# Ledger of designs, part 47: designed miniproteins, single chains, continued (3)

Each design is a single chain, and the fold is of that chain. pLDDT is the mean over its residues in the fold that is shown.

## One batch from the design tools (miniprotein)

Design m9603
Fold by ESMFold2-Fast:
Structure m9603 (fold): chain A 94 residues (1-94)
Amino acid sequence: MKTFEKLKAEVDKLIKDVREGKITPEEALERLRYITSQAVIILLIEGKFDEAQKVSEAALELARVLRDPNATREQVIEALEKFKKALEEAEKAI
């Protein structure tokens, strides 16, 4: 729905900002927390508990990559794309 479309757009902006070197890992983590909390709230309201868990797990994986000082930009982008796929699959369940 409109809110999930906005959340996916926020992930696309994160991918772009990471590709262009415009964002720190700390700033990316703050934006990830916001996107994840909003997605999980929507999924829980819709009774989609398994989808909420999968989105949370994808967010935790991305957060671990973002906290790794040895992670490459390419690894961060891959984790962001996996997180976006989790959001797309969750949206299909609504």
Scores: mean pLDDT 84

Design m9604
Fold by ESMFold2-Fast:
Structure m9604 (fold): chain A 96 residues (1-96)
Amino acid sequence: MEEEAERIVDEAVERISTLAQKAVDELKNSKLSKEQIEELYRKALREIGALFDEAVRKIRELGVSPEVRQRALDRLREAFAKAGDEIEKAYKEKLS
């Protein structure tokens, strides 16, 4: 069960980071209209949010100790915050 919690976190962190990097790269390197920039930004935030919510749900369904659960949720929150910050920075720079 503890190994299952770590696996869920590791998979979610990787998926969130990969999606964020793809969105950042597309924002930086693509010729996009203002409408396309806004749509890409909103879509990226929605998708990382969905991955975060699913991982949180899976962790909460596990019969792990409160300490294991807290560590897992903290790692997920950190990855989500970092991904969101990177996407927002790229979005703001692209509109400048």
Scores: mean pLDDT 86

Design m9605
Fold by ESMFold2-Fast:
Structure m9605 (fold): chain A 88 residues (1-88)
Amino acid sequence: SSDSIQIANDGINRMDQAVNNGSSVDQLRSIRNDVIRQISQVSSSDVTGRIIGILTSTYNSMITAKQNNDSSSIDNSINNGRSNINNI
């Protein structure tokens, strides 16, 4: 739904800001869990399932890259996540 896509885009922006502000891995995990919970509460359509899948993959890749101090992989994960959400 439109609401799920909006929450997803806001969630990616929130994660991008947290990375740029030097947030810890635990803070990034908290953002992941909060955004996925918000989407799950507003919709249960097939589109919602795809959005949750994209965000989960994006956030997990980003958190792993952060643990490895790989800034390039963090940027790639966020950009790919944005592209995948915008192509729904």
Scores: mean pLDDT 83

Design m9606
Fold by ESMFold2-Fast:
Order: structure tokens, then sequence, then C-alpha cells
Structure m9606 (fold): chain A 104 residues (1-104)
């Protein structure tokens, strides 16, 4: 089994921009993960920073039966991050990704 965990921190010009970008990112990642081969579980969460309304974090946890599914979702995450980072209302996107092979 293959686990994918990602934490993506989106900083927008304001809270509305950050929330809109994070929601689009979460939707794109969820769609990519569910379309991936061998998908077993997907959880995508969007969390507002309680101290900075301009910051929203997207957290991803996904489990796949094979490496091809994990690779497909990693590619989907990278493309979604690039699309969101290119927006003029987005100041920055910080990204941390972990792929683990787990016992079945």
Amino acid sequence: LYGVRAEIRVTGKDGAAAEAAARELAEAIDAAARAAPGVLSVRVEVERDPEDPRVVTVRVEALFADADGAAAVVAGIVEAVRAVAARPEVESVEFDLEVTEVAA
C-alpha cells in the first residue's frame, strides 16, 4: 500500500482570496485522487489559520493499492499548486509532501 500526505499552505491578498484558492486546490486534488488507479481512501481538509485570515491550509491524506495511484495524485497535487500559485490574488503557496510505502 502507498500513503500520500500533503500540507499546502496558501497565503492570499485577503481571506476571501485564500479561501477561494484553497477550495479550488482541494477540489482539484480530491478529483485527481479519486480518479487515480488503486485508490482506497481520500481525505482532503481545508483549515483556516485562526491567527491569520489570509492563510488557509489544505491537508491531504490518501491511500492507494499501488505506486501508480500514488504517483498520479502527486502529479495532480503539483499541477494544482502551480495553477493556484499563478493567480495574482495569491501571494505564496508553501508545500510539504510525503509518500510512504505501508504494509498491506
Scores: mean pLDDT 85

Design m9607
Fold by ESMFold2-Fast:
Structure m9607 (fold): chain A 89 residues (1-89)
Amino acid sequence: QQRFDDATKLAEEAKSAIDRLVELRRRAEQDPAFQPEYDAARAEHKKYSALADEVLAARERTQENLASVLEKIQKELQDIIDRLRKLVE
């Protein structure tokens, strides 16, 4: 449960970072030098969305093995959020 709650919290943080992606997009529109950072940040957010979908699918299949899957996904989500924060800040 704790790992699932942590993964959900990280997922919410990643989704909230989309507001910062909007700012980065506006900067890229004004200065092409920001375009690679925006593209990279968007790619990281897409990776997070795929992992979040995997969590939901795993929860529907079985609860007995869920903890180990969530631990792996939580670590990957944390890495994605750390990279996304660097790109949008």
Scores: mean pLDDT 70

Design m9608
Fold by ESMFold2-Fast:
Structure m9608 (fold): chain A 70 residues (1-70)
Amino acid sequence: SEEERRQFLLDVAEALLLIYAVARGWSDEEIDELLKRFREEADKVPLSELTGETLAEIFRKLVKEEEARR
């Protein structure tokens, strides 16, 4: 189903984001906040537009914002 496809894409994206953040030495608190923000941004995207490209754009935006906050 489309719902299962959405959940699968989000699960994969979240796993990759977690691996990236852990590799960069981010704290558990920073990782939790990043994942929360990622879910909120991804939820705004229609399923028809929810692609690896769109998820990568959200990821880049959030990483840039987090790095700018430091």
Scores: mean pLDDT 77

Design m9609
Fold by ESMFold2-Fast:
Order: structure tokens, then C-alpha cells, then sequence
Structure m9609 (fold): chain A 75 residues (1-75)
């Protein structure tokens, strides 16, 4: 379920050291974005990387952004 996927992605990002600010920014990008999965993933990943997060944390932030996008599109 998209809600569960978002919850799990957020928890993994937090466990890997992603900041709450970066996670929120990624989620907001997913919620407000154009619905282009590849673009949302790439932009969220770059935000996390530019914030100093490692590949694992950045990937989980990008996953949270994509999950938030799909959750928004279901409404």
C-alpha cells in the first residue's frame, strides 16, 4: 500500500541518517511535483546528496518522495 511504502521509506531514511528537513523536502517535492516518477526520484536524490547525505540515505529520501507522489495521485 502506498501509505505503508511511504512510512517504511521515511523510517529507513531516518535510520540511515537523513535529516528530517531533507525528508520533508523530498516528500513535498513528491506531493507537489508533476507526477513524473523519474524526475521526482532524481530531484529528491540530488537534494539529499547536496545536503551531504550518503547514497543509501539519499536513495531512501528519493523513495519517500516517489511514495508521496503516488499517494497524492490516488486522491
Amino acid sequence: MPEKALEEAVERAKEDGASEETIKEGIELGRTGSGDVVKVFREAYEIAKSGGHDIVAAGNVAGAAVSAMYLTLQR
Scores: mean pLDDT 78

Design m9610
Fold by ESMFold2-Fast:
Structure m9610 (fold): chain A 63 residues (1-63)
Amino acid sequence: SEQQRQLHQQLRELNVALAEAIQRGDREAVDRVLEQLKALTGDEGMVDFLRQQFDRALAARQE
């Protein structure tokens, strides 16, 4: 459906933004993208899991 295509496009855009934020080590940008993913999917558990994984990656980047 039109809605499914639009949701898939939004998910792709958010995934790109998330990857860019992680590469920059930008915690605030990561948090913003994860909040947008939470709003779009409604899956708080998945988002919280991703947040913890990315927090660890960012901490390793920052040393």
Scores: mean pLDDT 76

Design m9611
Fold by ESMFold2-Fast:
Structure m9611 (fold): chain A 99 residues (1-99)
Amino acid sequence: SALDKLSKFTFLALKARQAVEAGIASIEEGSSLDVVKTGIESVVEIFKEMAKTSTDEDVKKIAEEMAKRGEDAIKSEDRDKLEAVLREAKARVDAIIEK
């Protein structure tokens, strides 16, 4: 049902926020690049599930974009790019949850 899809999407959005916040905390604590990359891999997986679950085309596009940007940041192995993607993901997830 539409309500079941909305409930599942809400759970995924909250899970994405938790994962992004954990990733930002890892960067602020000075965690190794491998730890930060593992955190972003988790964020990417959640955004991919959000894209599959969303019934809103604009939200789906945002989730798909954030998953791709996360994958690109992981491939770059650049800490500043990994941080930038996590902070952008936080802003996007907060906007999705607040709407």
Scores: mean pLDDT 84

Design m9612
Fold by ESMFold2-Fast:
Structure m9612 (fold): chain A 65 residues (1-65)
Amino acid sequence: SADRERALELLIRGGLSEEQARAALDAIQRHPTPTVLGAARRELIEAGLSEEEAEEVIRLALRSA
């Protein structure tokens, strides 16, 4: 999926390894509930992404599910 590849690129540019980026996307897609998405957003920001970058990654992950 083009959206999945774009999300991976954003995560890697944000400082995550390929393995970490793939794991983060898989976690978001596993149970895309508001609670899980809120936790994922917080974790991505803690990992070094901006709030805008974290939101974009979540949007792309949900489109690629």
Scores: mean pLDDT 81

Design m9613
Fold by ESMFold2-Fast:
Structure m9613 (fold): chain A 94 residues (1-94)
Amino acid sequence: MRSTIILMRMLAMESDVEIALKRPHLKDSQLASLQVVSDHLISEISEIDPKMAKKLSELFKQLISAIKNSDVESARELSKKIQELIMETVKKAE
């Protein structure tokens, strides 16, 4: 059950990132959504791997900053890295 919730939140995160990058007039609302999703993901991951949760928290701060600065390349690279780390963490929780 926990891994399913984490994966669904990860998909929501990717959607928020892509909408924020493609639709500047929705950027502030998508950043607010992304912050909520990131807080939930960090909370869920911290119950599995507190060290990974700390690393993800730092990467989410970088991701939000990249989106605010319209750094599309960095935002996509950070989003991909975050997704890979989440997937590795849920594998451990099997």
Scores: mean pLDDT 82

Design m9614
Fold by ESMFold2-Fast:
Formats: C-alpha cells, sequence, structure tokens
Structure m9614 (fold): chain A 73 residues (1-73)
C-alpha cells in the first residue's frame, strides 16, 4: 500500500525531529549539571516554541499510528 509507505516515511521524519529536540535538551542538561535521564526536567529545558513543536509532533505521530493500525487490520 502506497499510504502505508507514506505513513512510515512521515513517522521516520517525526522520529528524527523528536531525536534532534531530545539531543538539544540533553546538551542543555549537561551544561546545567542536570541528570540527562530525568525526562521531566529535560522538557523544561526546551523553549516554549520547541515544546509546542514536540507536542505537535506527538499529536501527528498518534494520528499516523492510528491510521497505520487501521490499514493493518
Amino acid sequence: SARRREILEEMIEIGVRQLELAVRAVVRAREAGLDPLDLEALRALLSEEEQRELEELRRRERELSRELEELLA
């Protein structure tokens, strides 16, 4: 299915962008002497713009995951 491929490709792109934001937060945590494994604290190190982007990426990932499940059923 062409749509399955499109969903998987978009999910990969979302994953890459989420990783980029996570790396930024981890770098900031290390510079601040914070635990980089404290995921709650890491989110606070993102700007409001970066936090909104992360929320939008998570929302889109949930939508794509649901569509993928429907296509696989």
Scores: mean pLDDT 84

Design m9615
Fold by ESMFold2-Fast:
Structure m9615 (fold): chain A 114 residues (1-114)
Amino acid sequence: HMEEVRKEALEKATELFLKAIEEANQRHLSDEEIYRLALETVSEAIRLATELFEKAGLPVTMDEIVELIEEAVEKARQKALEKGYDKETVDRFYRAVREAIEALREGRPLRPPP
């Protein structure tokens, strides 16, 4: 069932982003470390979502995966802010993820971590 798999992928991706934001907030990560963590988390979320659809035998496009990841990070951002995490840290992580998503959507290379 497509909708059931999409919901599972969205929930798991949202949890991945939220845990990454929690780590960045708790460890007081630098902008460079946040950027690296964001790229790693985007890659993991794409892999996880793709595997869930493949395992279910459902065809999925990269654009559909990217849209799901975009929704997941927005939900994670909202939850992080509700939990009272540092707004600057949350926003830096969110911007890094959005940069990665736009690069993927446009087929251009990602800015490498410093």
Scores: mean pLDDT 83

Design m9616
Fold by ESMFold2-Fast:
Order: structure tokens, then sequence, then C-alpha cells
Structure m9616 (fold): chain A 84 residues (1-84)
């Protein structure tokens, strides 16, 4: 829907803002985790590939600005979840 596409645009702008402001890498990792959850929900609902591709692009942008391996990212997210 147009509303979901607008929400994805706002999420892209949020990533750009966090990068520009030098926000903690943990903020980008939280956004990445949310984006992965959104992608899985969209895939399960049979959403258009164009929306899934947009989410993948946002995940890639978050990853580019938080250069950890997938294993390191997973370990940090688990630690974050355990401490909060």
Amino acid sequence: SDALEADLDRMGALIDKLVAEGAPVESLRLIRAVLVTIKRRLERKGAPQSLIDRVDALIARADANSPLSAQELDEELKKFAAEL
C-alpha cells in the first residue's frame, strides 16, 4: 500500500539521519532487526516483490553503516535483548 511505501521511505530517512548524527551502532542494529521482521511478514503475506526489494535495500544500507559480520550482529542483538 502507499502507506507502507511511505513508512519504508521514512525508515530510510531515519537510517540516513542516524548515520549523519553519529548515532550508536546499536541504533542501526535495532532498525535492521525490525526490517528483517518486516521482510519476513511481507514474504509470509505474499507482498509484491517490489516492497520486499525495498526492505532488502534498507537492510543493506543499515549493514553498510554498521560493518559487523552476520554472526557479530546476531551476538550483539542477543546481548541487547538479554540486558533490556
Scores: mean pLDDT 75

Design m9617
Fold by ESMFold2-Fast:
Structure m9617 (fold): chain A 85 residues (1-85)
Amino acid sequence: PEVEIVIEYEKDGKKIKEVFRGSPEEVGKKLKEFLLKQGFSEELAEGIAKAIALGERATILAAVHELKKQLEKKGFKVLSMEVKV
């Protein structure tokens, strides 16, 4: 099934919108690259990406929830998070 994850956040006074769309595997890969670029650990980035790549609705929603927590813990102001599975 097609997956779309939209994250709007504020970091360093800048409002950013990231859109991850494609197959579960493609979205997982894009999210891993995004998290690594933001300075998250490889273990965390791979864990979230793998959960999304499985393509299961409940697992994707859980991964998105953990992603929000991790972003907020790192000082990102998460303005919105939308997921379509």
Scores: mean pLDDT 85

Design m9618
Fold by ESMFold2-Fast:
Structure m9618 (fold): chain A 85 residues (1-85)
Amino acid sequence: SKLEETIEELRKKAEEADQKSQNVLTAMIVMLRRFREVLETENKEKVQDFLKMLERSLELLAKQYPEIREEAERVVKVMKEAAEE
């Protein structure tokens, strides 16, 4: 799935990144894995609540680390697309 492809892509980027970026990318991977677990519950309300929480967390992360803004926005887009299915 697009979600699994994004997780794998972030994992590869984390392996090649500097220490600071590696920590941030790893945090995003953890967020995506947790979101995937919530998607598997098929509870639409729980999925939307968790998505909203993760969007806020990713926005705060992107404000703290502007260099990953593009990756954070891509992650949010992928999560929203997965939630619509």
Scores: mean pLDDT 82

Design m9619
Fold by ESMFold2-Fast:
Structure m9619 (fold): chain A 89 residues (1-89)
Amino acid sequence: ELARLREEIEELRRRMEEIAANAADPEAAREELRRLERELAALYERAAALTPDPAEAALYRAQALVLRGRLDGVDTPEQREAGEFLERL
């Protein structure tokens, strides 16, 4: 299952990047990107739970937390730390 989740995460990230890069209308793309971000956050949460690697689990949790923060309009110290952690990689 983890291998399938990694594949889905990569595929979804590529789709989101393509949408963002090719958005003729940023407003129209915004809602689609928000939908995909919710899906991506859920996949990261599942991958974090399934991976036996603590470092990989931490990466997935950080990714999910950053996405959830943006979607829910919540800016907590934990979300900021997660974003900084990901930027350092």
Scores: mean pLDDT 76

Design m9620
Fold by ESMFold2-Fast:
Structure m9620 (fold): chain A 71 residues (1-71)
Amino acid sequence: DEELKQKIIEILKSNGLSEEEAEKLANGLVTLLNAGMPKEVALALLRKELEEVVGKEKADKAVEQIRKLLE
């Protein structure tokens, strides 16, 4: 879903990612979810990637916002 991807990109950018990094991670997450990966597993993988880029605090905030979006 293109609309879902754009909302995820906006959340990631608001938590310190560049547009390019946000687009890569959003595309990865949407691809995993469309492949049938459970939301909590996909979000755990996203959290690990985000921690490397923006640190734990911003990663946790971004994942929490995305989790609410996916509910």
Scores: mean pLDDT 85

Design m9621
Fold by ESMFold2-Fast:
Order: sequence, then C-alpha cells, then structure tokens
Structure m9621 (fold): chain A 118 residues (1-118)
Amino acid sequence: MEELIEELEKLVDEALARLTPAQREFVRHTVEAYKAKKNGDLEKAEKHRERAVQALRDYYGLPEELARAQVDGLIEMMLDLDEQDIEKTLKALIEALRQRFDPALVALGIVVLEKAKE
C-alpha cells in the first residue's frame, strides 16, 4: 500500500508541475467541489463546480453543457469511489497517468490519495 501511495503521489506532483494555469484551476476547483459536496456544503460545491467548468472550457474549448457534464461526471466518480478497493484504484490510476497526461486523472489521483491516507 505505502509504495503505491508514494508512486501515485510522485506522478501527481510531476503532473501538477506541468499543468497550464487553466488546467491547474480545473484540477483545484474540481477537487474542492468534491470535498464540499462530500461534506454537505452544496453552496461551496456549486461555486467550485462553476469555476472548474470555466477552467475546462478555457483549456479544452468545450461547449458549456459538455464541460458541465464532464465536471459533474468526474465529481460523481470521485464520490462513488469504493473505499474497500483503494489498492486496485491506486494501481489503475498509476497505469493511466503513465500512459497519458490528463488533468482529470490528476484531480482523481488527488482524491484517491486523500482517501488512501485516511
């Protein structure tokens, strides 16, 4: 477990250093929206969700409706993460992050790391 946490943490840190400002804002606000929603702070979750949508539109050029669907889908995936299968999720994310540079995988990696360290 600890080796997988260290490996994912290294990959996330390396990816964060390579993000553009818009990609960094997308990652930050998506993670904060997830945390707020998990804690029942729906107003804070909505504010961060809107900022994540705008950042995704800025870096990927998506229409607003599609950007909202992508952000909402990612937050839903984060909320639905099975805490009983964290080791498999760590392995899958390490493999995915090694295959491609993806800000959405970075955001998911941050959430999985926090769950694994709990």
Scores: mean pLDDT 84

Design m9622
Fold by ESMFold2-Fast:
Structure m9622 (fold): chain A 67 residues (1-67)
Amino acid sequence: MKEEYVEKVLEALRLQEELAAAAGVSSPMDEAQRKELEEKIKEEAGKEHAEKAEEAIAALREALAAA
């Protein structure tokens, strides 16, 4: 279930960012670590659900940029 996998990973990233913000600290990941994880998500979903994975990653990046 690639969609579920992508959603779980993106939710985990969101929770990490929210927890860090709530604790008054910066994001737990730097840009390089975040890009590496995004590439992993794309590779996992790329075979069958690349389009959905890219949309989810783009939405996540927009949300993080706004936060």
Scores: mean pLDDT 59

Design m9623
Fold by ESMFold2-Fast:
Structure m9623 (fold): chain A 85 residues (1-85)
Amino acid sequence: SELKEAEEALKAAPKEEVLEGLERNKEMARRGGAASGQEAAAAKAVEYLEKAKEAVEEGDYRKAAEYAAEGERAGEPVAAALAAK
């Protein structure tokens, strides 16, 4: 249900706003990886968020929601390390 809610939210939002949000998340992941030493986790998160942006551009909001969720999961070690700092 959370994934379905994310998909519907992406469909309802302006496409440019969604793409900007995903790009911001990519930049935060890159910076967090460098700051935390979790470069591999950050790189994986960036990869998933880039796939999410591609899916949004294609109009595949289900894949976009799935990739965004995977990006968040992949970035968890970065977020945890930064919270501990």
Scores: mean pLDDT 81

Design m9624
Fold by ESMFold2-Fast:
Structure m9624 (fold): chain A 94 residues (1-94)
Amino acid sequence: SSKNLKAYEEAFESVKEELLEVQRRVLATGDEELLEKARELVRETGERILALMEKAEKDPSMTEEQLIEELKKVLEELIRRLKELIREEEEKRA
């Protein structure tokens, strides 16, 4: 629904700069294994977002604020996990 799309947009905008920075850092490594792991995390995150949005469509008791908060948590977890992948790679090269 348009409500759920707006909730996603709001959640995404709240993390956009940090997510884009982390994605640039991942791409800059040029490491095939890290890039594949990052691709898998993005795929898993996309599936979680879609499932959450589908759940919200079926549950009229879920508020827009609750959906934004849950979507934001999912995106923040992606950022955290991507940063961890970068950190692990940096430690291997140090």
Scores: mean pLDDT 84

Design m9625
Fold by ESMFold2-Fast:
Order: C-alpha cells, then structure tokens, then sequence
Structure m9625 (fold): chain A 102 residues (1-102)
C-alpha cells in the first residue's frame, strides 16, 4: 500500500505541471485522496480549495481524479459514493473523509 501511495503521489505531482486543465484537475483529485490518507481530511480540502482558487477551470475534472485514486487504493466505500454522484461536492467530501480513515 505505501509503495502505491508514493507512486500515485509522484505521478499526481508531475501531472499538476501539465498545461491541460483535464490532466491538472485529475492530478488535484488524485493528490487530494493521498493527502487525506497522509495528513487528514482538512489538509485535503485545503489543497483542493487552493488549487481551484488558482485555476477554477479544473473543477469538472477533480471528481475523475478522486475516483481514479480511490479505485487504485481499494477504497471501495469511496468508489461507491463517487460512482453514485461523481459531480456532487458532497460525494467528494465523503470520499476524502473515508480516505482519511484509510
């Protein structure tokens, strides 16, 4: 599990440097899940808010990144919530809370 987290974190940090808003948004979502696991829910939310303040065009792509990271890390409850309503900010927040508990 730790090796998967480190790899996903590295990949997300690299994608954040992309000029494509879709890649940047997916990277923000992926990194938020990792931050929730490593530092907790509040740090993950702060990261998303700061990134969206810098670049609000990333908003529609963040749910995809959160879902991708949840699937890769086997966060089955988070995956179910995100698949039911992936565009709802409530689903993203609940997924990040689940990730922060592992």
Amino acid sequence: MKEKIERLKKEADELLKSKDPKEQGRAVGRRAVILAIEKGYDEALKFIKEELKKNPELTPYIPEGVLEAARELGLDEAVKILEKDPDDGTSIREALKIASKK
Scores: mean pLDDT 79

Design m9626
Fold by ESMFold2-Fast:
Structure m9626 (fold): chain A 93 residues (1-93)
Amino acid sequence: SVEEKIRSLANEAIQALKNGDIDTAIEKLKELVDIMKELNVPESEIKAFIDGVLLAARATPEQAEKIKKALGLESITLDLTDSRVLAYVAGLL
């Protein structure tokens, strides 16, 4: 079942994180996020679920940042000296 697959991927990611294997954790969590997106799970719930996985694994702040960035869930720090970034921010306001 899809639920069993999600649980399996989450547990595999937790185990990988506990072993310091960030690359394996990212691989498993990417597959999990893709499944949740196909199920039309809201992005806020996906973020909360990933935060729960990171907490369960006792991930360090550095590990959490790397994983969230790899999953596209990290807030991008805007380089305000980049004219393209400034134009994009102005377009959002």
Scores: mean pLDDT 71

Design m9627
Fold by ESMFold2-Fast:
Structure m9627 (fold): chain A 73 residues (1-73)
Amino acid sequence: MQALSLEQTVEYIKKLVAERLAAESDPAARRALAETVLRGFEADLSRDPSLSPEEREKLVKEFRAFLEELLAA
């Protein structure tokens, strides 16, 4: 993953998550999956020393909005 640009890595993760959520029919399981993925994303970003706190917050906010859009559909 680190060989890809940050933006490309985020878009790739979004595509994988969208596909997995589309495969899950139970709304409660979809919410739980989205929450688990978001926590993992936040944790991974917090471990990257090249990212500023502002950059991490922006990426987390964008990813959270993406997940909420998928859950609303």
Scores: mean pLDDT 78

Design m9628
Fold by ESMFold2-Fast:
Structure m9628 (fold): chain A 94 residues (1-94)
Amino acid sequence: AEELIERAREALERGDLRKAIELATEALKLLPGNREAALVFARAFAEAARRGDKETVELAYKKMVELGYVDPSMSIEEVVELLEEGLEQLEEEE
């Protein structure tokens, strides 16, 4: 689980947003509610949305629904807004 989080972080640093989402998802399956895995997932999702990477955004949305973090009735846009707000709060904690 910890190794998956580290690999997900490395993928995010390389700009491999899809791989970061996939690895962070596997870490979250093993460690539900893990802050580090959730943070990598959230950052990759937000960055994909910012770049207009529709395929990666759709992948991340599907993974969030699969993990039970998001209701399928919630739009991708609503999920991105919640993620951006969450990231802003985490960055302020330092």
Scores: mean pLDDT 74

Design m9629
Fold by ESMFold2-Fast:
Structure m9629 (fold): chain A 96 residues (1-96)
Amino acid sequence: MRKLEPGVEAVTIELAPDADPMEMVRALVEVNKESGGALKGIEVVDSTDGRTKIRIEADTEEVAKQAAVEAAKRLGYEILRIWPDKERTEAPPALP
C-alpha cells in the first residue's frame, strides 16, 4: 500500500513578469476549493529576477501542476517554467 506513506510533493512555477502573484494565489485557492482541498500549501517565492514564482504543495506533483495550469488559464497567464521537487526519471525508487 503506497498510500501508507503520505507524500507531500512540491512544484514551483514561474510566471511572466507581468503576472500578479496575489491573483494567481487567489485562483489557486479557488481551484483548491473546487477540488475539495487537493492542495496542501501555496507560497509566493521571493523573486530575484522580477519574475513571479509560486510554490504549490499537493499529494502529488501532477495534482500541483494541474492546479497551477487551471489557475493560470483562468487569469490568462502563461507558465514559463515548472520545477518539480522530484521528477520520475529512469531510476528505481531508492531505499533511504
Scores: mean pLDDT 70

Design m9630
Fold by ESMFold2-Fast:
Structure m9630 (fold): chain A 88 residues (1-88)
Amino acid sequence: MLTLDSLVEPPDDLKTLLGLKEKTITVREYMELLEEALKNIIAELLKEGIEVISSANGEKITPENYLELATAEDILNLLDERLAKLLS
């Protein structure tokens, strides 16, 4: 059973996005870093006047509501866009 204290190896692209240099990280640390990164990405887009829209219901995603409104696809697209900007 995977617990919050279990060691996991994030995908290499997410390691780059989160600034991780170690091979493994705890599930707790990974979830916290991913949540912080997602909130920051959404906040930066809103500051630039870019609206993030949920693919499931067409509602506006904010740092406050992304856990309720964002699909897995929406989250992956946000991470992919951030990674593309970091690699550009």
Scores: mean pLDDT 75

Design m9631
Fold by ESMFold2-Fast:
Formats: structure tokens, C-alpha cells, sequence
Structure m9631 (fold): chain A 101 residues (1-101)
């Protein structure tokens, strides 16, 4: 996919990506100027292009990838958090691994 430049510049203000997993919705900040979130983010990607776009958005927001889970259905689940919350993200990833496996 293209660099996240178009997504970053498309909004008049800050833009966020919305991901659905397990009936819940997760919001990922897209513009790097928004700063890091203090929460844990769980992202579901059905294909490689979507996964790449999500990774670009997380990187632009300064959010670190903590774990990546792959389901039998070919769905990739990415768990990420800002540096201050990596322990909580690791715990979330462990819980999801048990549920998705």
C-alpha cells in the first residue's frame, strides 16, 4: 500500500481507524501529531493489505506492536500499545490467544 501520507492528510482534523474484533470496536489514531494512546489496542485484519495499513497507522501514532496472532480463518490479530502500557497489552494478547486458538 502507499505510505500513510494520504490517510494522514485526508482529514481536516485528526482521523482514527476503527477496527472490530469479537463484537467490540477499537479506535486507532492515524495522525502522528495526536500523540500516543495510553490504552491497549486490538486490531483485526482480514488481508495483508489491511494489516499493512494498520501497521502504518500505529507506527505514525507512535504505538508499538506487542503481539501478532493468526487464526485458522486467515485473520491476523495485532495487539499494540504505547510504551507505558506494554505489560497490559501482553496480558491482553495472552487472553486473546486462548480465545482465538
Amino acid sequence: MAEGATTQRSAAGPTSAVIELGGRRYVIPTPPSLGPYEGVLVVRATDEASLEAVRAALAAAGIEEVDVLRTADGVTVLVAAPSGNREAAAETAAQLRELIA
Scores: mean pLDDT 57

Design m9632
Fold by ESMFold2-Fast:
Structure m9632 (fold): chain A 88 residues (1-88)
Amino acid sequence: MTPRQIIQQGIDFMQQVLQDPNAPDEVRQRSQGMIRGFQAVLNQPQITDDMIDSISQGFDNMGDVFRQNGFDDQADWMYQQSQQLRSI
């Protein structure tokens, strides 16, 4: 899996979260911020190591938000994407 594919999967997942009317406001606001940041990276012709680190931190931060709100499966998925991105 390429870095661009992992970042796109993160965007797709967050877009699904925004379609859930029962998602907490904190989760919705953080998801919107994550989508904007990830989309900005995908618009670059080259993804740098600093961008990979920033995106990985974005996944980890979103994982923390999900876990704090009781969404353990979603949190685990975010942490897994962070680890996969750093292994490329």
Scores: mean pLDDT 87

Design m9633
Fold by ESMFold2-Fast:
Structure m9633 (fold): chain A 69 residues (1-69)
Amino acid sequence: SPQVQRLQQIIADNEAAKAVLEEQIAELEKQYEESGGDPQIETKLLFLKTMRGGTQTMIELLRKRIAEL
């Protein structure tokens, strides 16, 4: 249905955003290891991991909504 197609597009957009966050997290985790545990990098990682988690929750809620239609 058109409604399902729209929700699938929003899921795809959120998956793309999550992929960008995962790439940024991987780069910062490398920098964190190289710095010997810089607290500023650790704080930035916590923020990005929280954003990634929020994106994942949104994807799961949208997938559940499609299954109920």
Scores: mean pLDDT 89

Design m9634
Fold by ESMFold2-Fast:
Structure m9634 (fold): chain A 68 residues (1-68)
Amino acid sequence: IKYSDLTEEEKETALAALDATERELTRRAVEGDIPSAEEVRAAMRAAVEEALGKEISDEALDELIKES
């Protein structure tokens, strides 16, 4: 799914999932489990796709991350 194909509600849902994922990754880093850049991106993708119930493109993920 492209970023332009996401509804306003789906974008809000995705941004909420990204916020929750960022908080979890920050908590892990504080505890000494520092994620790699690839691991962060994979976790964010998984969280968004789980929240939306569909796969997104790399472009859509990048736009959502910029917006968050």
Scores: mean pLDDT 79

Design m9635
Fold by ESMFold2-Fast:
Structure m9635 (fold): chain A 72 residues (1-72)
Amino acid sequence: SVQQLQEMIQKLQEERERINREIEEMRKQIEELQREGKPVPVKLEIKLLVLEIARDSTELLIERLKERIEKL
């Protein structure tokens, strides 16, 4: 139903906001390390990449679900 699709979109939007906050916090951590002249751990860079992929995947899912509602 349209209502179920709208509920799914809302949950995905909330998840996207959460991922965006985590990305922002990690970018701040990296920037702070760079300001202190400390090496950025590879593990932290990989985690940032994983979060960016998760963000992009969530955005795509939201877009596809919105397109499905428009066809109904």
Scores: mean pLDDT 87

Design m9636
Fold by ESMFold2-Fast:
Structure m9636 (fold): chain A 88 residues (1-88)
Amino acid sequence: IEKLAEEEMRKAGASNVKATQVGDTLIVTGDFDGSRFTREQARERALEAGRRVSEKTGTTLTGVLVGDAYTDADGREVIPVAVVLTLP
């Protein structure tokens, strides 16, 4: 499930993707390029990724969190996102 969730987030356009399981909750974090995506577009893409994971694995998409945009050490604008899924 973790590998599939990471793959769907990468397909959505996220980089630095990591899936972490805590109990029956799967949290998938990823970074969207703020020069290519707005926060709203990042949310929409993360929601679509979470929906695809839910559809393929029987997990429940419980939420998407979009953090504040920040500038990284290389001057790139980053929009951090977390997709929260409940395992079956």
Scores: mean pLDDT 81

